# Ledger of designs, part 14: designed miniproteins, single chains, continued (2)

Each design is a single chain, and the fold is of that chain. pLDDT is the mean over its residues in the fold that is shown.

## One batch from the design tools (miniprotein)

Design m4453
Fold by ESMFold2-Fast:
Structure m4453 (fold): chain A 68 residues (1-68)
Amino acid sequence: SADEKKQVVKTAIDDVINWSVKNKLSEEESLKLVNDVVDFLARRLKMSEEEKKELLEYAKKKVKEKTS
C-alpha cells in the first residue's frame, strides 16, 4: 500500500539521518545524502511526485531537528 511504502522510506530517512549525525556530517551534507536516498527509493517504489515531496519535507524537518 501507499502507507507501507511511505513507512519504508521514512524508516530509511531516520536511519540515514541517525548515521550522518553519528558520523558528524554537517546539515548540508546530511540533507544531500538523505535527499539522494529519498529520490532513489521514491523512483524505485514508483511513488507519486506528491508522495516524494511529502517525504522530502519530512526529511528536511528531521535533519533540522537533529543537526540544528
Scores: mean pLDDT 83

Design m4454
Fold by ESMFold2-Fast:
Structure m4454 (fold): chain A 70 residues (1-70)
Amino acid sequence: MRRAQVEALVREALAGKVTDQEIRDRALEIMGVTEEEVEAGTPEVRERVREFMRLVYEVLERLGIEVPRV
């Protein structure tokens, strides 16, 4: 995944410029997977989700933002 795409999404989400649904849709596009594939939970799709979340957390940590755990 391209870090710049993840950083852009995180910044827009933090600015309150996107809805939860728009965040979901853009996250799926960045990962190159469908919502149905994520729900199916194949090992390959789960690994893409983990990599996306790792990049999200790295961006948030770099910005000094605490991540809610729920």
Scores: mean pLDDT 76

Design m4455
Fold by ESMFold2-Fast:
Structure m4455 (fold): chain A 65 residues (1-65)
Amino acid sequence: LPEIKTSKEVFPGVTAEEAAKRFEAEAKGDVRVSPVEEEGDKEYQLVSVTTPTEVHVIELEGDKA
């Protein structure tokens, strides 16, 4: 069974959506993104990357547009 891994990445001065687009371009794999969630002056978006051995769920934090 694939291992489930979680992490968090912070992108100051960039929206979470923009950070997710940059990450997706670099990952070059099976990528899924959640809707953007706003809290205070920050935006959050979840990105999942699926490989044969691992499902990596990444929480992206960016500045609100």
Scores: mean pLDDT 71

Design m4456
Fold by ESMFold2-Fast:
Structure m4456 (fold): chain A 72 residues (1-72)
Amino acid sequence: MPSISYEEFIKRAREALEKEGISLSDEELRSILALADRDRDGTVTAEELRDTLVQLGMDPDSPLVKALLSAL
């Protein structure tokens, strides 16, 4: 699969979250990506992102988590 940059993910995540009526700042989205990117290599998988969001206390079945995962 083509790897997406943090900037491309942030753009897609904002569009997906807007459909759910949710607005997060670019700084908040970058913080989530930094936590998910455990190796700090600029690559994040859907599983790493999901696990990170669950660790932050988010429900994996929530519209927010599903929107963020759809941005990958």
Scores: mean pLDDT 75

Design m4457
Fold by ESMFold2-Fast:
Structure m4457 (fold): chain A 75 residues (1-75)
Amino acid sequence: MEEKLKAAREELDKHPEQREITLLEASVAVHEMAILLDKILGEKYPEDKEEIDASLKRHQAGLEEARKQLEEVRA
């Protein structure tokens, strides 16, 4: 596992201009998945709505920020 991660980092280092884009794309994907999970949890556990709504708001803010940074880097 660590050897594969090292090889992936070395490959990204060969293409430094792609590194920031790749990391931002990963950040977008992570936030999108977190939002989906929060929505599922909200349907399954309506009693935890307040905590789930707070989590959803945080992940939505993170997604919006990551998308803005990605658009700026891609421009």
Scores: mean pLDDT 76

Design m4458
Fold by ESMFold2-Fast:
Structure m4458 (fold): chain A 94 residues (1-94)
Amino acid sequence: VEEAVKKLEEILKEFEEDPRVSEEAKKMFRSFVEQVKAILEDESLSVEQKRRWVDAAFQLLRQSIAKLPEEEKEIGLKYADKVEEVAREALEKM
C-alpha cells in the first residue's frame, strides 16, 4: 500500500493546487483521500471489507461532487476517477 499512499498524496496535492477548485471542495477531497488511505492501511479489515468500504466512500464522494458548482464538477469527477484507480490497483495487489 505504500506506493498507493504516495500516489494518493500526489493526486491530493494536484487537486489542492488547482485554482479552479474552491476551499470547500479541497477540504472535502482531503477528508476523502485520508479516509481511503485509512481503509487501505487498516490491517484489521479483509480485502473484501476494504473493497466494500472504498466503494461506499466513492459513492458518497460522487454525491458530494454532484452538489458542487458546474465548473468544479468536471474537475472533481476527474480527480475522483484517479483516486478510484489507485485504490482499485492497490486492492488488486493485496
Scores: mean pLDDT 80

Design m4459
Fold by ESMFold2-Fast:
Structure m4459 (fold): chain A 66 residues (1-66)
Amino acid sequence: SLRERLLAALRALLSQLPVRVAAQLLAKGVADHFGTEVPEGLAERIAELARVSEEEAVDLAIEAAS
């Protein structure tokens, strides 16, 4: 599923990059997938949530972009 692929991608990004940068890349990737623009503040919200739950961060990204 898209959720499983994005979760794997976020985990890979977090293993190599600061959480803020990983969140920016996830936000852009999801927006590109749905053909939308990145909502203002989405990357910052994803970064905050990813520190608590990677799954909830991915769920937020999909909901905000779809």
Scores: mean pLDDT 83

Design m4460
Fold by ESMFold2-Fast:
Structure m4460 (fold): chain A 116 residues (1-116)
Amino acid sequence: DIRSILLDAIQGLNSLASQLEQLAEDPSLSEEVREELREMAKRLQEQSDELKELLINDASKQEVIKKLEESLETLREIARKLREILEKEPSEKIRRTLEDVEEHIRRLEEYIKKLK
């Protein structure tokens, strides 16, 4: 159960990071927005790598919960930044990416709830 949750969380973070990196290559977006999207992708990749370390080391349930809560906070920060970008530069691709981030937030909240 814990191992499956970690694998799903890792896949989700990696998927979002890839999506943000692809979005950062969109020439219709400003250079400032593209740079911010690359920073977001890097943060998600770092969180994914930290979850992989928990999986490799057979970490305790408490350690897993703490790290999932940290990942949840990172996703919430990314969602806030994406909303700010949408307010200034409306983009359908950014809106869809925000929806995907919000879906992953809901999934992490469910995983944390199941583990507690």
Scores: mean pLDDT 88

Design m4461
Fold by ESMFold2-Fast:
Structure m4461 (fold): chain A 86 residues (1-86)
Amino acid sequence: SAEAEELKAEAAELQRRAGEIYQQIYKYGTEEQKKEADELGKRFQELLKKFMQALKEGKLEEARKYLEEMREIVKRLEEILKKSLA
């Protein structure tokens, strides 16, 4: 469906953004910030797997829920990066 393709495209963009932020935190962050980024990265990968499985099963509401949780992880990574650059 068009909605499933839109959700998949947004997940791909979140994955790209998370990767970019993660690289910057590893370049400029403290050891504590890197550790938090590692934990968030692990959670993001688990959510991405659940998201892809929900899409395969046609469970669009579950897929949207996982996508929203992935967005919150990216927001947290952005806050860590902001502090790393201050």
Scores: mean pLDDT 89

Design m4462
Fold by ESMFold2-Fast:
Structure m4462 (fold): chain A 65 residues (1-65)
Amino acid sequence: TVTLQPLPLPLTAEKLVQWVLRHGGEVISYDLETQTLTVRLGGREVSLDLRAPPEEIEARLRELV
């Protein structure tokens, strides 16, 4: 079982990037128009819509570990 830190609030692209890097992930791309951050975490690549509620983003990230 992997213990993940809670997402830093208020959530920004910068804070989410730092959170991903802290958990051994990497950033693939960031699209400013769609507010979409694509990351690799736990050997999986995922695209995150930063316009979504932080709780939804956190739930999606927790599913990767």
Scores: mean pLDDT 76

Design m4463
Fold by ESMFold2-Fast:
Structure m4463 (fold): chain A 79 residues (1-79)
Amino acid sequence: SMEEEIKKILAEIQEVARELVELLGLDDPRLLAALREADAQIQAAAEEYDKTGDKEAFLKGLREVLRRLRERLEEVRRE
């Protein structure tokens, strides 16, 4: 179901965020920048969902958050 897909992607977002914390540490400004961007995007997707009730659009927004966090994680791993 779409609800199970939303749960899965939220868990994946949390896992990537944890990996970024482990690699960078809490005092790294790159971590704070990545988390702020993710938070802003999740907030925007949630506000749109509140207005529309469109779970598919919400899921699409969350997938974009995950994609961007994975890109940042890959950049950090290449250091």
Scores: mean pLDDT 85

Design m4464
Fold by ESMFold2-Fast:
Structure m4464 (fold): chain A 74 residues (1-74)
Amino acid sequence: DALLARLEAELDTEAGRERLQKIIVASSRPDLVRFAIERLVAMRDRSALPALRAALEQGNELSELIREAIEALE
């Protein structure tokens, strides 16, 4: 969709990575949260750790994926 295309286009920018981090903690869409987590892990972006930990505290259906992402980035 248009949001995923925009996020993919901005991956090379700090603002794009900040948007992925915000999606992890704020989005109600599991597809967007999964996309954001997978991209930040693939990029080995350790600046995502605070956002991932915040999302883990909230609890959701992606908690195991978030835990795995934290372990991968540490």
Scores: mean pLDDT 77

Design m4465
Fold by ESMFold2-Fast:
Structure m4465 (fold): chain A 77 residues (1-77)
Amino acid sequence: SAADRAFAEELARRGLEAARRAEELLKTSDEPTVVTAAKLLAIGAAVDAELALSLDPENEVAREALRLAERVSGARV
């Protein structure tokens, strides 16, 4: 539905923003607290992306968010 696609778009946007922020944190600092915060952000991004894909499996932003989040967190598909 249009409502499901709109919600998926919002979740995908949030997920991608969080995943990108997590990636930049890991590029700028190796301090344990920052690394932990970045990995937690990436995990949250993956959850948002997976929920978005459950609502709209064709959402490319959500797929990109999930790929980036998994790379940052070290999780494998």
Scores: mean pLDDT 85

Design m4466
Fold by ESMFold2-Fast:
Structure m4466 (fold): chain A 86 residues (1-86)
Amino acid sequence: PMPELSEEEREAVGKLLQVLKTAAELAKTLSPEKRAELMAKIEEVVRELEELYRAGELTVEKILEAIRRIKDIVLEYVPDAQLPEI
């Protein structure tokens, strides 16, 4: 059975989804090659977070850390991007 998220974890996941949506929109402005690279790096971070969730080890701190990693990845490809606050 999947672990149930706390209210604080649900709020953090909401922020993660906002950042992912923004990253996906920004990725559309890149060449197909750079878009694939950006999305692959983001997918790796999300996969790690999903593994923690399945193991029951997901915390607000880990979600916010993942958001920071994703923002850094996006800024590597789009240095002037305006991303949602954590």
Scores: mean pLDDT 81

Design m4467
Fold by ESMFold2-Fast:
Parts: C-alpha cells; structure tokens; sequence
Structure m4467 (fold): chain A 94 residues (1-94)
C-alpha cells in the first residue's frame, strides 16, 4: 500500500534510481489523497523537504520534479499556500 510505496521510493532514491522513485512517490500520494488527505498533506511536506535536500546536493532537476509533485498533491488536498510555495521552489531549482 502507500507505506510500502514510500519505503520502495526511499530505497530507489538511495540507489540513484530517481525516475522510478518519483513514480512510487506519485502512486503513494494518489492513494493518500483518496484514502487519507491528512497523510497526503504530511507526505507532500516530506517530498518537498526531500527536494530541498537534493537541490542542496546539486540534483536540481530531480528536486524540481519533487517540488512539482508536492505542489500538485497540496493543490489536490486544498493547501493552496503550500502548493504555491512548492511551485516557486520548483522554478528556483530549474
């Protein structure tokens, strides 16, 4: 389920398999948005924080994608301010 997808994504990020990790993160967020919007909100914040960490490491393209994923999730759960902030971070990273 969503928790299993998050664990798989973390392992993929550690192994440098970023595109596969991004797909797992999107799937986990979609499940949480449908099942538990509060968990979706918390996961979106963690995704944005992962974007901050990768941007600091110079992985700006992957960081931008993480910010956009977080922004879309925030928008879907009604957190317009956090969605806008994540979108701005994506633009800054690109």
Amino acid sequence: KAEELIEEASKLFSNGKYEEALKKVKEALELYIEEDPEKARELARRVAYAGDNLAALGLKEVAAKLYLIAAEAFKKVGDEEEAEEARKRAEEAA
Scores: mean pLDDT 84

Design m4468
Fold by ESMFold2-Fast:
Structure m4468 (fold): chain A 81 residues (1-81)
Amino acid sequence: MLSEEQLRAIGETTIATIEDPEKLFEQVEAWLALMLSQNVPEEVIREMAERAIAKLEAQGAAEQAARMRELLEKVLATLRA
């Protein structure tokens, strides 16, 4: 199975590589789901989601950024349940 370091590195590469806001959202959503299933620490999940949000906001993709914030809140709520 992929380590936390490997998951983080792949997530960072994905965020850096994908310029399309909708594709970036889809890929990060898939990575957050994978991280949640692998019991990755909350701080790592938050850091990856926040990097994606920052990139989306920098691109002016306000709707995708808002959707990513909502997804992060749902993921964090699941971890706290």
Scores: mean pLDDT 78

Design m4469
Fold by ESMFold2-Fast:
Structure m4469 (fold): chain A 88 residues (1-88)
Amino acid sequence: MAEELKKKAEELVEQLGKEEDDEKALKLTKEIARIALELARLGHPEEAYELLRKAAEAVVNSKVSEEAKKEALAILEEAAREVLEIKA
């Protein structure tokens, strides 16, 4: 289960880094955040946190608007806080 989620999330992060459509980038970001939280709940909070960090880099490198990047980064930051709370 965890390995399948990690693989799927890595594919979504790669797609996110190449995305040019704001709505698609936000949808990808929300799905990555969801998978990260699921990984943390399955006992892999460090892998979840690393996934969110890579997703944030992908958002910065994407070709979407600055407004969409700001919203996507806010989604990932909120998910990262939840992951750290699970890890504690």
Scores: mean pLDDT 85

Design m4470
Fold by ESMFold2-Fast:
Structure m4470 (fold): chain A 83 residues (1-83)
Amino acid sequence: MKIPDTEEAREALERARRLAEELERLTEEAYTRGVLSVEEYVGLRLLAVAARIADLSSLEEVERIIASLEEAIREVEEKLRAA
């Protein structure tokens, strides 16, 4: 079973891809600046990679991935701001 071939589904997948790329960039910056532990760095990198290669079966799954990516980005940005 594949995600529905709709404009909404395509926009959601594209948003997930952009958020994954942004998380990857922010995670590298935060790690380089010393604001992430090794465990946090590995976890965030795995989340970004999983989101980019995920064979998602439904729009609901894409929306859950988007929510997870947005939360991770917020947490990394907050750590960078606090540093």
Scores: mean pLDDT 76

Design m4471
Fold by ESMFold2-Fast:
Structure m4471 (fold): chain A 65 residues (1-65)
Amino acid sequence: MKLEPKDAAEAIVQVGEAAKELGISGATLGTAIAEAVGLPPTPAGVARAVLEHPEVVNALIEELA
């Protein structure tokens, strides 16, 4: 799967959907995403990670799949 959100709300929704497909919690995936790019594991940090570093985030999700 590939995350391509256009705003912060869509980023959080897409992370939750990706977590479901991977069989892990949204909190677990969100924390991993934020930590991979050096941002805080908060909804704002996770959304920013996906929007500003989509290449790193999508590589991480592909690695977990």
Scores: mean pLDDT 82

Design m4472
Fold by ESMFold2-Fast:
Structure m4472 (fold): chain A 78 residues (1-78)
Amino acid sequence: MREELLEEMEKAVRETAERLEELIDDPEKLERWLRRVQGLGLDGMRRMDRARTVEEMQAVVEELKARLEELVEEVEEE
């Protein structure tokens, strides 16, 4: 279970990074946004390590996905 959820988190981070690469043409701007994606991923990993139940682990994954989606919305707003 935990391993599967960690893989889901890694996939969400990678897919978000790919979306940002499509949206941002400026390499310096892209690097800054990718650092934010990486930061959210690392925070999610730390929260997952501290989660004690499957419900807590699932909540961590869903919260990470929500934060990644908010970040993409910020990029789309220019």
Scores: mean pLDDT 83

Design m4473
Fold by ESMFold2-Fast:
Structure m4473 (fold): chain A 68 residues (1-68)
Amino acid sequence: SEIDELVAESKKLKEEASKITGIPAEKLTLEKLQEALKNEKDEKKKRQLESIIRRLTELERRGVLLRT
C-alpha cells in the first residue's frame, strides 16, 4: 500500500540520518535533526541532513508519524 511504502521510506531516511548524526534511528525526530543540522560543521553532511529533513517533513504532512 502507499502508506507502507511511505513508512519504509521514513525508516530508511531515519537510518541514514542516524549514521550522519550518531543518534539512534528510533530516537530521531525532526526537532533533533534540525538541531543536529545547526551544529554540523561538514558541508556535505549539512546538505545530506537538509535533504533528509525536507523529505521527512513532506512525509509528516502526508500523515507518516516520525516519532514512531
Scores: mean pLDDT 79

Design m4474
Fold by ESMFold2-Fast:
Structure m4474 (fold): chain A 66 residues (1-66)
Amino acid sequence: SAAVEAIRAATDAEGKVAVADAARAVSTLSPEARALAGKLLGPHIDAEGKIPADAAIAAVEAAEAA
């Protein structure tokens, strides 16, 4: 999906994506899928405002499947 591709493109050398980049990636989803993705992503946000790319991709795929 475009959202997954955007997360992959924004992934840093540590295998993480910034919250702002993850939010931008999910902006193309429906309002309902975006809300679900936000709930699924929240627990994975670290103190630096980063999310493991694998967790971000899994959350987006789960939200798109719902």
Scores: mean pLDDT 81

Design m4475
Fold by ESMFold2-Fast:
Structure m4475 (fold): chain A 82 residues (1-82)
Amino acid sequence: MVVVEVDNTLTGGGLQRVSAPPPDFVRPGDIVEVTLHTPTATYTSWNVVERASDSEFLVATPDPDLVGRTVRVTVRWLRVEV
């Protein structure tokens, strides 16, 4: 598990696109936990790595007022053992 915190500018309501550089150990099928931090709420969504080079992930938020704001995002790459 690796945790990377990045600041991203939000666009639109619903699904927000977050950019974070992937660690060298990630593989297709790994889970990515994306957490968006605001002063009033925390929004978490899980993504699946499709390519080891994936650097863009989605987080769902119902708050339209986050448009254009730079907010802290925590991205965690998780490996699930089968």
Scores: mean pLDDT 68

Design m4476
Fold by ESMFold2-Fast:
Structure m4476 (fold): chain A 109 residues (1-109)
Amino acid sequence: MLLTHPKEEEFRALLAQLPGFDEASTAETIALLRRHGLSLPEVLRASPEELMAVPGIGARRAAAILAAALRVVMGLSPEEIARYLRLTPGLDVPEAFIEEIAARLAALS
């Protein structure tokens, strides 16, 4: 089946490789985001508070979702994504988690 956004399959594939996600949880999370009107462009426009308002999405999952979206849609480097996450108000995740996201993105690049 065709995805609603040209980058949606790349986003899904990348998110499944990030901390806190696998293929099954990624598919469930994307379906949940769609049910709440958060397509890939809306994810990039959403605040962390709006992402975390989705049931089952905490700060760590919100960070991984934003990281995957920034990489796939905007082509940001792992270092740029790590900086973005650190500077994002309301996104309270441990530095070690941001470093793990950046390391996985670098390994997949």
Scores: mean pLDDT 81

Design m4477
Fold by ESMFold2-Fast:
Structure m4477 (fold): chain A 77 residues (1-77)
Amino acid sequence: SMVEELKRLVENSDNPENVARLIGLVFALAERAARNGDVDAVIEEMRRAGLPEEIIKQVRSLAEGFQALYEKIAKAK
């Protein structure tokens, strides 16, 4: 799962390539959660997996931003 991969990358963030992958996966997970409308469920899964609160906050913030953007686009003619 994306949450399990994110945890693995957080635990191995001492190398620049893994940091780049981590950033990409944070954005991908946030966008997917927004698109599926399951942000709260994804955040709960991240907390259960033991991810750092800073990463969880970043994913939530990004997902809420994507949700707001999708809602605005859906209402546009």
Scores: mean pLDDT 83

Design m4478
Fold by ESMFold2-Fast:
Structure m4478 (fold): chain A 63 residues (1-63)
Amino acid sequence: SKEEQQKIAEVVGLIIRAMGILIDEGKAATPESLLETAKKILEEENEPKERIEELVKMIRELF
């Protein structure tokens, strides 16, 4: 569905952003560091807790 495609695009975009931060900080990209960095991005953008939990869960399911 369009809703599923939109969520996939959001998850992919978030992973790309998290990867960029890890590269800039000279940190290894692991499942744990990607999840932690993605969560931090969403928290800094003041996303609702429920949305943060949903997107983090989707990222975790990719590993």
Scores: mean pLDDT 81

Design m4479
Fold by ESMFold2-Fast:
Structure m4479 (fold): chain A 91 residues (1-91)
Amino acid sequence: MKTKVDELIEKLPDKAKEVIELARKGKLKEAIEKFDSLSGLNSVEKALIAAEIILAYTKDISKKVEYLKNIEKEENLEEILEEYEKIKEQL
């Protein structure tokens, strides 16, 4: 099924899409390094990329549903970014 997040990902800059592709391939360190190198992203775009890295690491479907809902409403985006920083520290 197409999700609203999948559509938002398709609209990201190519460099941001490369980060998501790396995360989906399990290359989490490379994805994090590339994400940290990106500038000019808004809070929604940062949350989208961070969520994809978190989901690739945890493989938790319930987190995917919650993050999708939060991103669509632009709510609790800071919680997604905090979880991303925790994962980054573990790698």
Scores: mean pLDDT 77

Design m4480
Fold by ESMFold2-Fast:
Structure m4480 (fold): chain A 85 residues (1-85)
Amino acid sequence: MKARITATRRTVVVEYEGDLPPEEIAEAIRRALEEAGIKVKEVLVLNDNTILVEFEGDAEKAAEAVRRALEELGAEVERLEVNDI
């Protein structure tokens, strides 16, 4: 599968293309963030290919943890963007 990650100070948005269930991807993301020491406030499946995560912590660290989780699921991360404002 292919994935794109966009992180801000409070959110990470993951857009992906593939046949994995959104709930499986969401749980992998949540677990990776918690293991990285990021506090996960909410994980929302917005549609069949988009997941929004609300968090507290460092945006770059959160984005890197999400990237690793997606790569462990077999995803090719085509874009990782951090808009820390």
Scores: mean pLDDT 82

Design m4481
Fold by ESMFold2-Fast:
Formats: structure tokens, sequence, C-alpha cells
Structure m4481 (fold): chain A 83 residues (1-83)
């Protein structure tokens, strides 16, 4: 399906600092979008649980609310990755 951002959507950019199971540090930046803050929080929890299941360690989580314009820009970058 096509990604559509509504002005009513709650949109957060989440930066997660992780250590891989081999101790390699890296930063993961993701945009989470939902009709409520609670739904976005659940999406973030599911994503973090996925990282933990892969054996990654969570070092830090930074959350920033973004505008629909900023989110659309980030989603546009994701659309450029067809692979």
Amino acid sequence: GKIVVSPEDVIYEVEIKVLDKDGTPHTITRVFIGPTKEEVAQQIIRFVNGLLDEGKEIVDISVRQVTPEEAERLLREIKKRKE
C-alpha cells in the first residue's frame, strides 16, 4: 500500500542506540506513525522487542515528535529503497 501521512497522525522520530550481539555499536533511526500516542508507543515497543530478540542491547532511546512534512520527507527516503 502507499504511505499517506495525515495532519491528525501522531508522528515520532525515534533514535535507538544499540550494541549488536558482537558488541558493535550503531544507531537506528525510525519514524513511527499512528492515530494515538498509545498506538505509536506499542509500535515502538514491538520494534524494540524485535531488536532484543536479535540479541541486541539497547543503550539509549531518544524520541522526538515530528511534523507531517518531516515524516513525509523520511518516508520518501524509504520509498527510494525498493531493495
Scores: mean pLDDT 74

Design m4482
Fold by ESMFold2-Fast:
Structure m4482 (fold): chain A 95 residues (1-95)
Amino acid sequence: SELEEFAEKVIERAEELKKKLEEAIQKLKNGEMSVEEAEEFIFEAEIERGLLLIQLGVLKLMGAPQEYLDKIEKLIDEIDKLIAELKQLVEEKKK
């Protein structure tokens, strides 16, 4: 269905953001990313996270299957933890 296809695209975007956050954390730890670049990435990641929450809300209103909703919610929770970790690393690098 079109609704399931939309849900799958939201999941794909969330998985891509998660991967980019994991890569950014590793690059910042290895000195391959500057603090300024990490702060810019955090800003962009928070905007994308906001869009994922809006899309999750739309999927809930449209009655998407619970398995898609659960997967998106878990990915957003994982993204939140990774954003928090990246923010903590940025603060540590500023010291």
Scores: mean pLDDT 91

Design m4483
Fold by ESMFold2-Fast:
Structure m4483 (fold): chain A 69 residues (1-69)
Amino acid sequence: MNPELLEAEVEASLHLMAASIYRKIGDTEGAIEHLEKAIEALQRALAIEPSPELQAELAAVQAELEELR
């Protein structure tokens, strides 16, 4: 794994964790912000190494974001 891909995957994971916490406490705005940042990180990861797994994860995060809007 190259450092850029690892960084993008770690960033996505951290933002998804933060979004989950914000959803649990009822902070929809905070959850949306972190989901948007996770999408950006996942898009960077896909640009480096396209994979069905990353594509499915991106689609799931996008669906979650649309549920909150």
Scores: mean pLDDT 84

Design m4484
Fold by ESMFold2-Fast:
Structure m4484 (fold): chain A 76 residues (1-76)
Amino acid sequence: SMQDTINGALLLAVKGELVLVENMLERNPSLPRSVLQSLLEAARRTLDLNRPYIPPDAYADLQAQLDANEARLRAL
């Protein structure tokens, strides 16, 4: 349906932002922790903003990925 298509597009956009955050953590470890923290906070805000449009299972997976990235940042 049209709604399913829109929901799919929003889900891909949120996943794209998380992939960018992961790439920044892996490829730019010299970035200040404050900058990395701000990027993770921005990704979490995007996820929260799009919560009504994301299937529950997909939302849980994206939240777990973000939590893992936050744990990785704390370990640096």
Scores: mean pLDDT 78

Design m4485
Fold by ESMFold2-Fast:
Structure m4485 (fold): chain A 95 residues (1-95)
Amino acid sequence: MDREIDLAIALLSAAVGKVAARNLGHTEVAEAFDRLGEVIAKASEKDLTDEQIEKIVETVRKAHREVKEAMDNGDWEKAVEIARKATEEVEKILK
């Protein structure tokens, strides 16, 4: 798949997580996903390897799934922590 499309899918996944959290009234979770989206957007301005793009996509997909599970269990503090960890992981991939 095109590298730009893979990054766009990661960015869309972060945006979906933000909108879902906001609609459920979990502002802190929405803000954490917003920060993740900003880091992915900055990544799109860099000349990334295919391996870096794949790792970013996988990190965001995993975070979105785990946040949904945490929120389904009423653990929004864990949801915020998962999103923050995903942001840190993406920043490490960009090194």
Scores: mean pLDDT 76

Design m4486
Fold by ESMFold2-Fast:
Structure m4486 (fold): chain A 81 residues (1-81)
Amino acid sequence: SADRALLEQLNDPDLEVRIEAARQLAKSPDAEVRRAAVEKALTDPDLRTRQVLAREMAHDPDPEVRALAAELIAALAREAA
């Protein structure tokens, strides 16, 4: 599926590929896919991928996605301190 391919692209060595995959996954109508994207991004070594998903998901209609985004935002704030 397209969403499966995009989730695999979050592991791509090219940062721009990961950022674009993150933006597309954030627009998925499937809340399970959006949750998987945020969980995957939590392990990304580059802050930009994590910042993109944090911004896109902060106001997500799904409360579980918002909770994961809040965890990501808190982790980013700790790394910036």
Scores: mean pLDDT 77

Design m4487
Fold by ESMFold2-Fast:
Structure m4487 (fold): chain A 93 residues (1-93)
Amino acid sequence: MTIDDIIQQIQQIIAQLPSMDRSQRAIAIHRLNSYVNQLQKMGVSYRQIGRALNRDINSRSDFYRMVARAANISVRTVSRIITDPDYRTRMIR
């Protein structure tokens, strides 16, 4: 995938987050983090990602806050979905 392809996937997931159920949201947020990690391995910073998404994102914390607002959940919940595989598995079921 190109950088532009990954950005497009991120935009599509963010747009769909408000309409997702609990399971779909957990899968989507984990996928978003995977795409962001892939972009960072390609040399793309959080600031560049924010610019491409037309959002004020300069850090991981800003990214988590943006996802939390889009999904209507807490930043803590976003962090747990991303960092805690057991928590994520419970949300999918």
Scores: mean pLDDT 85

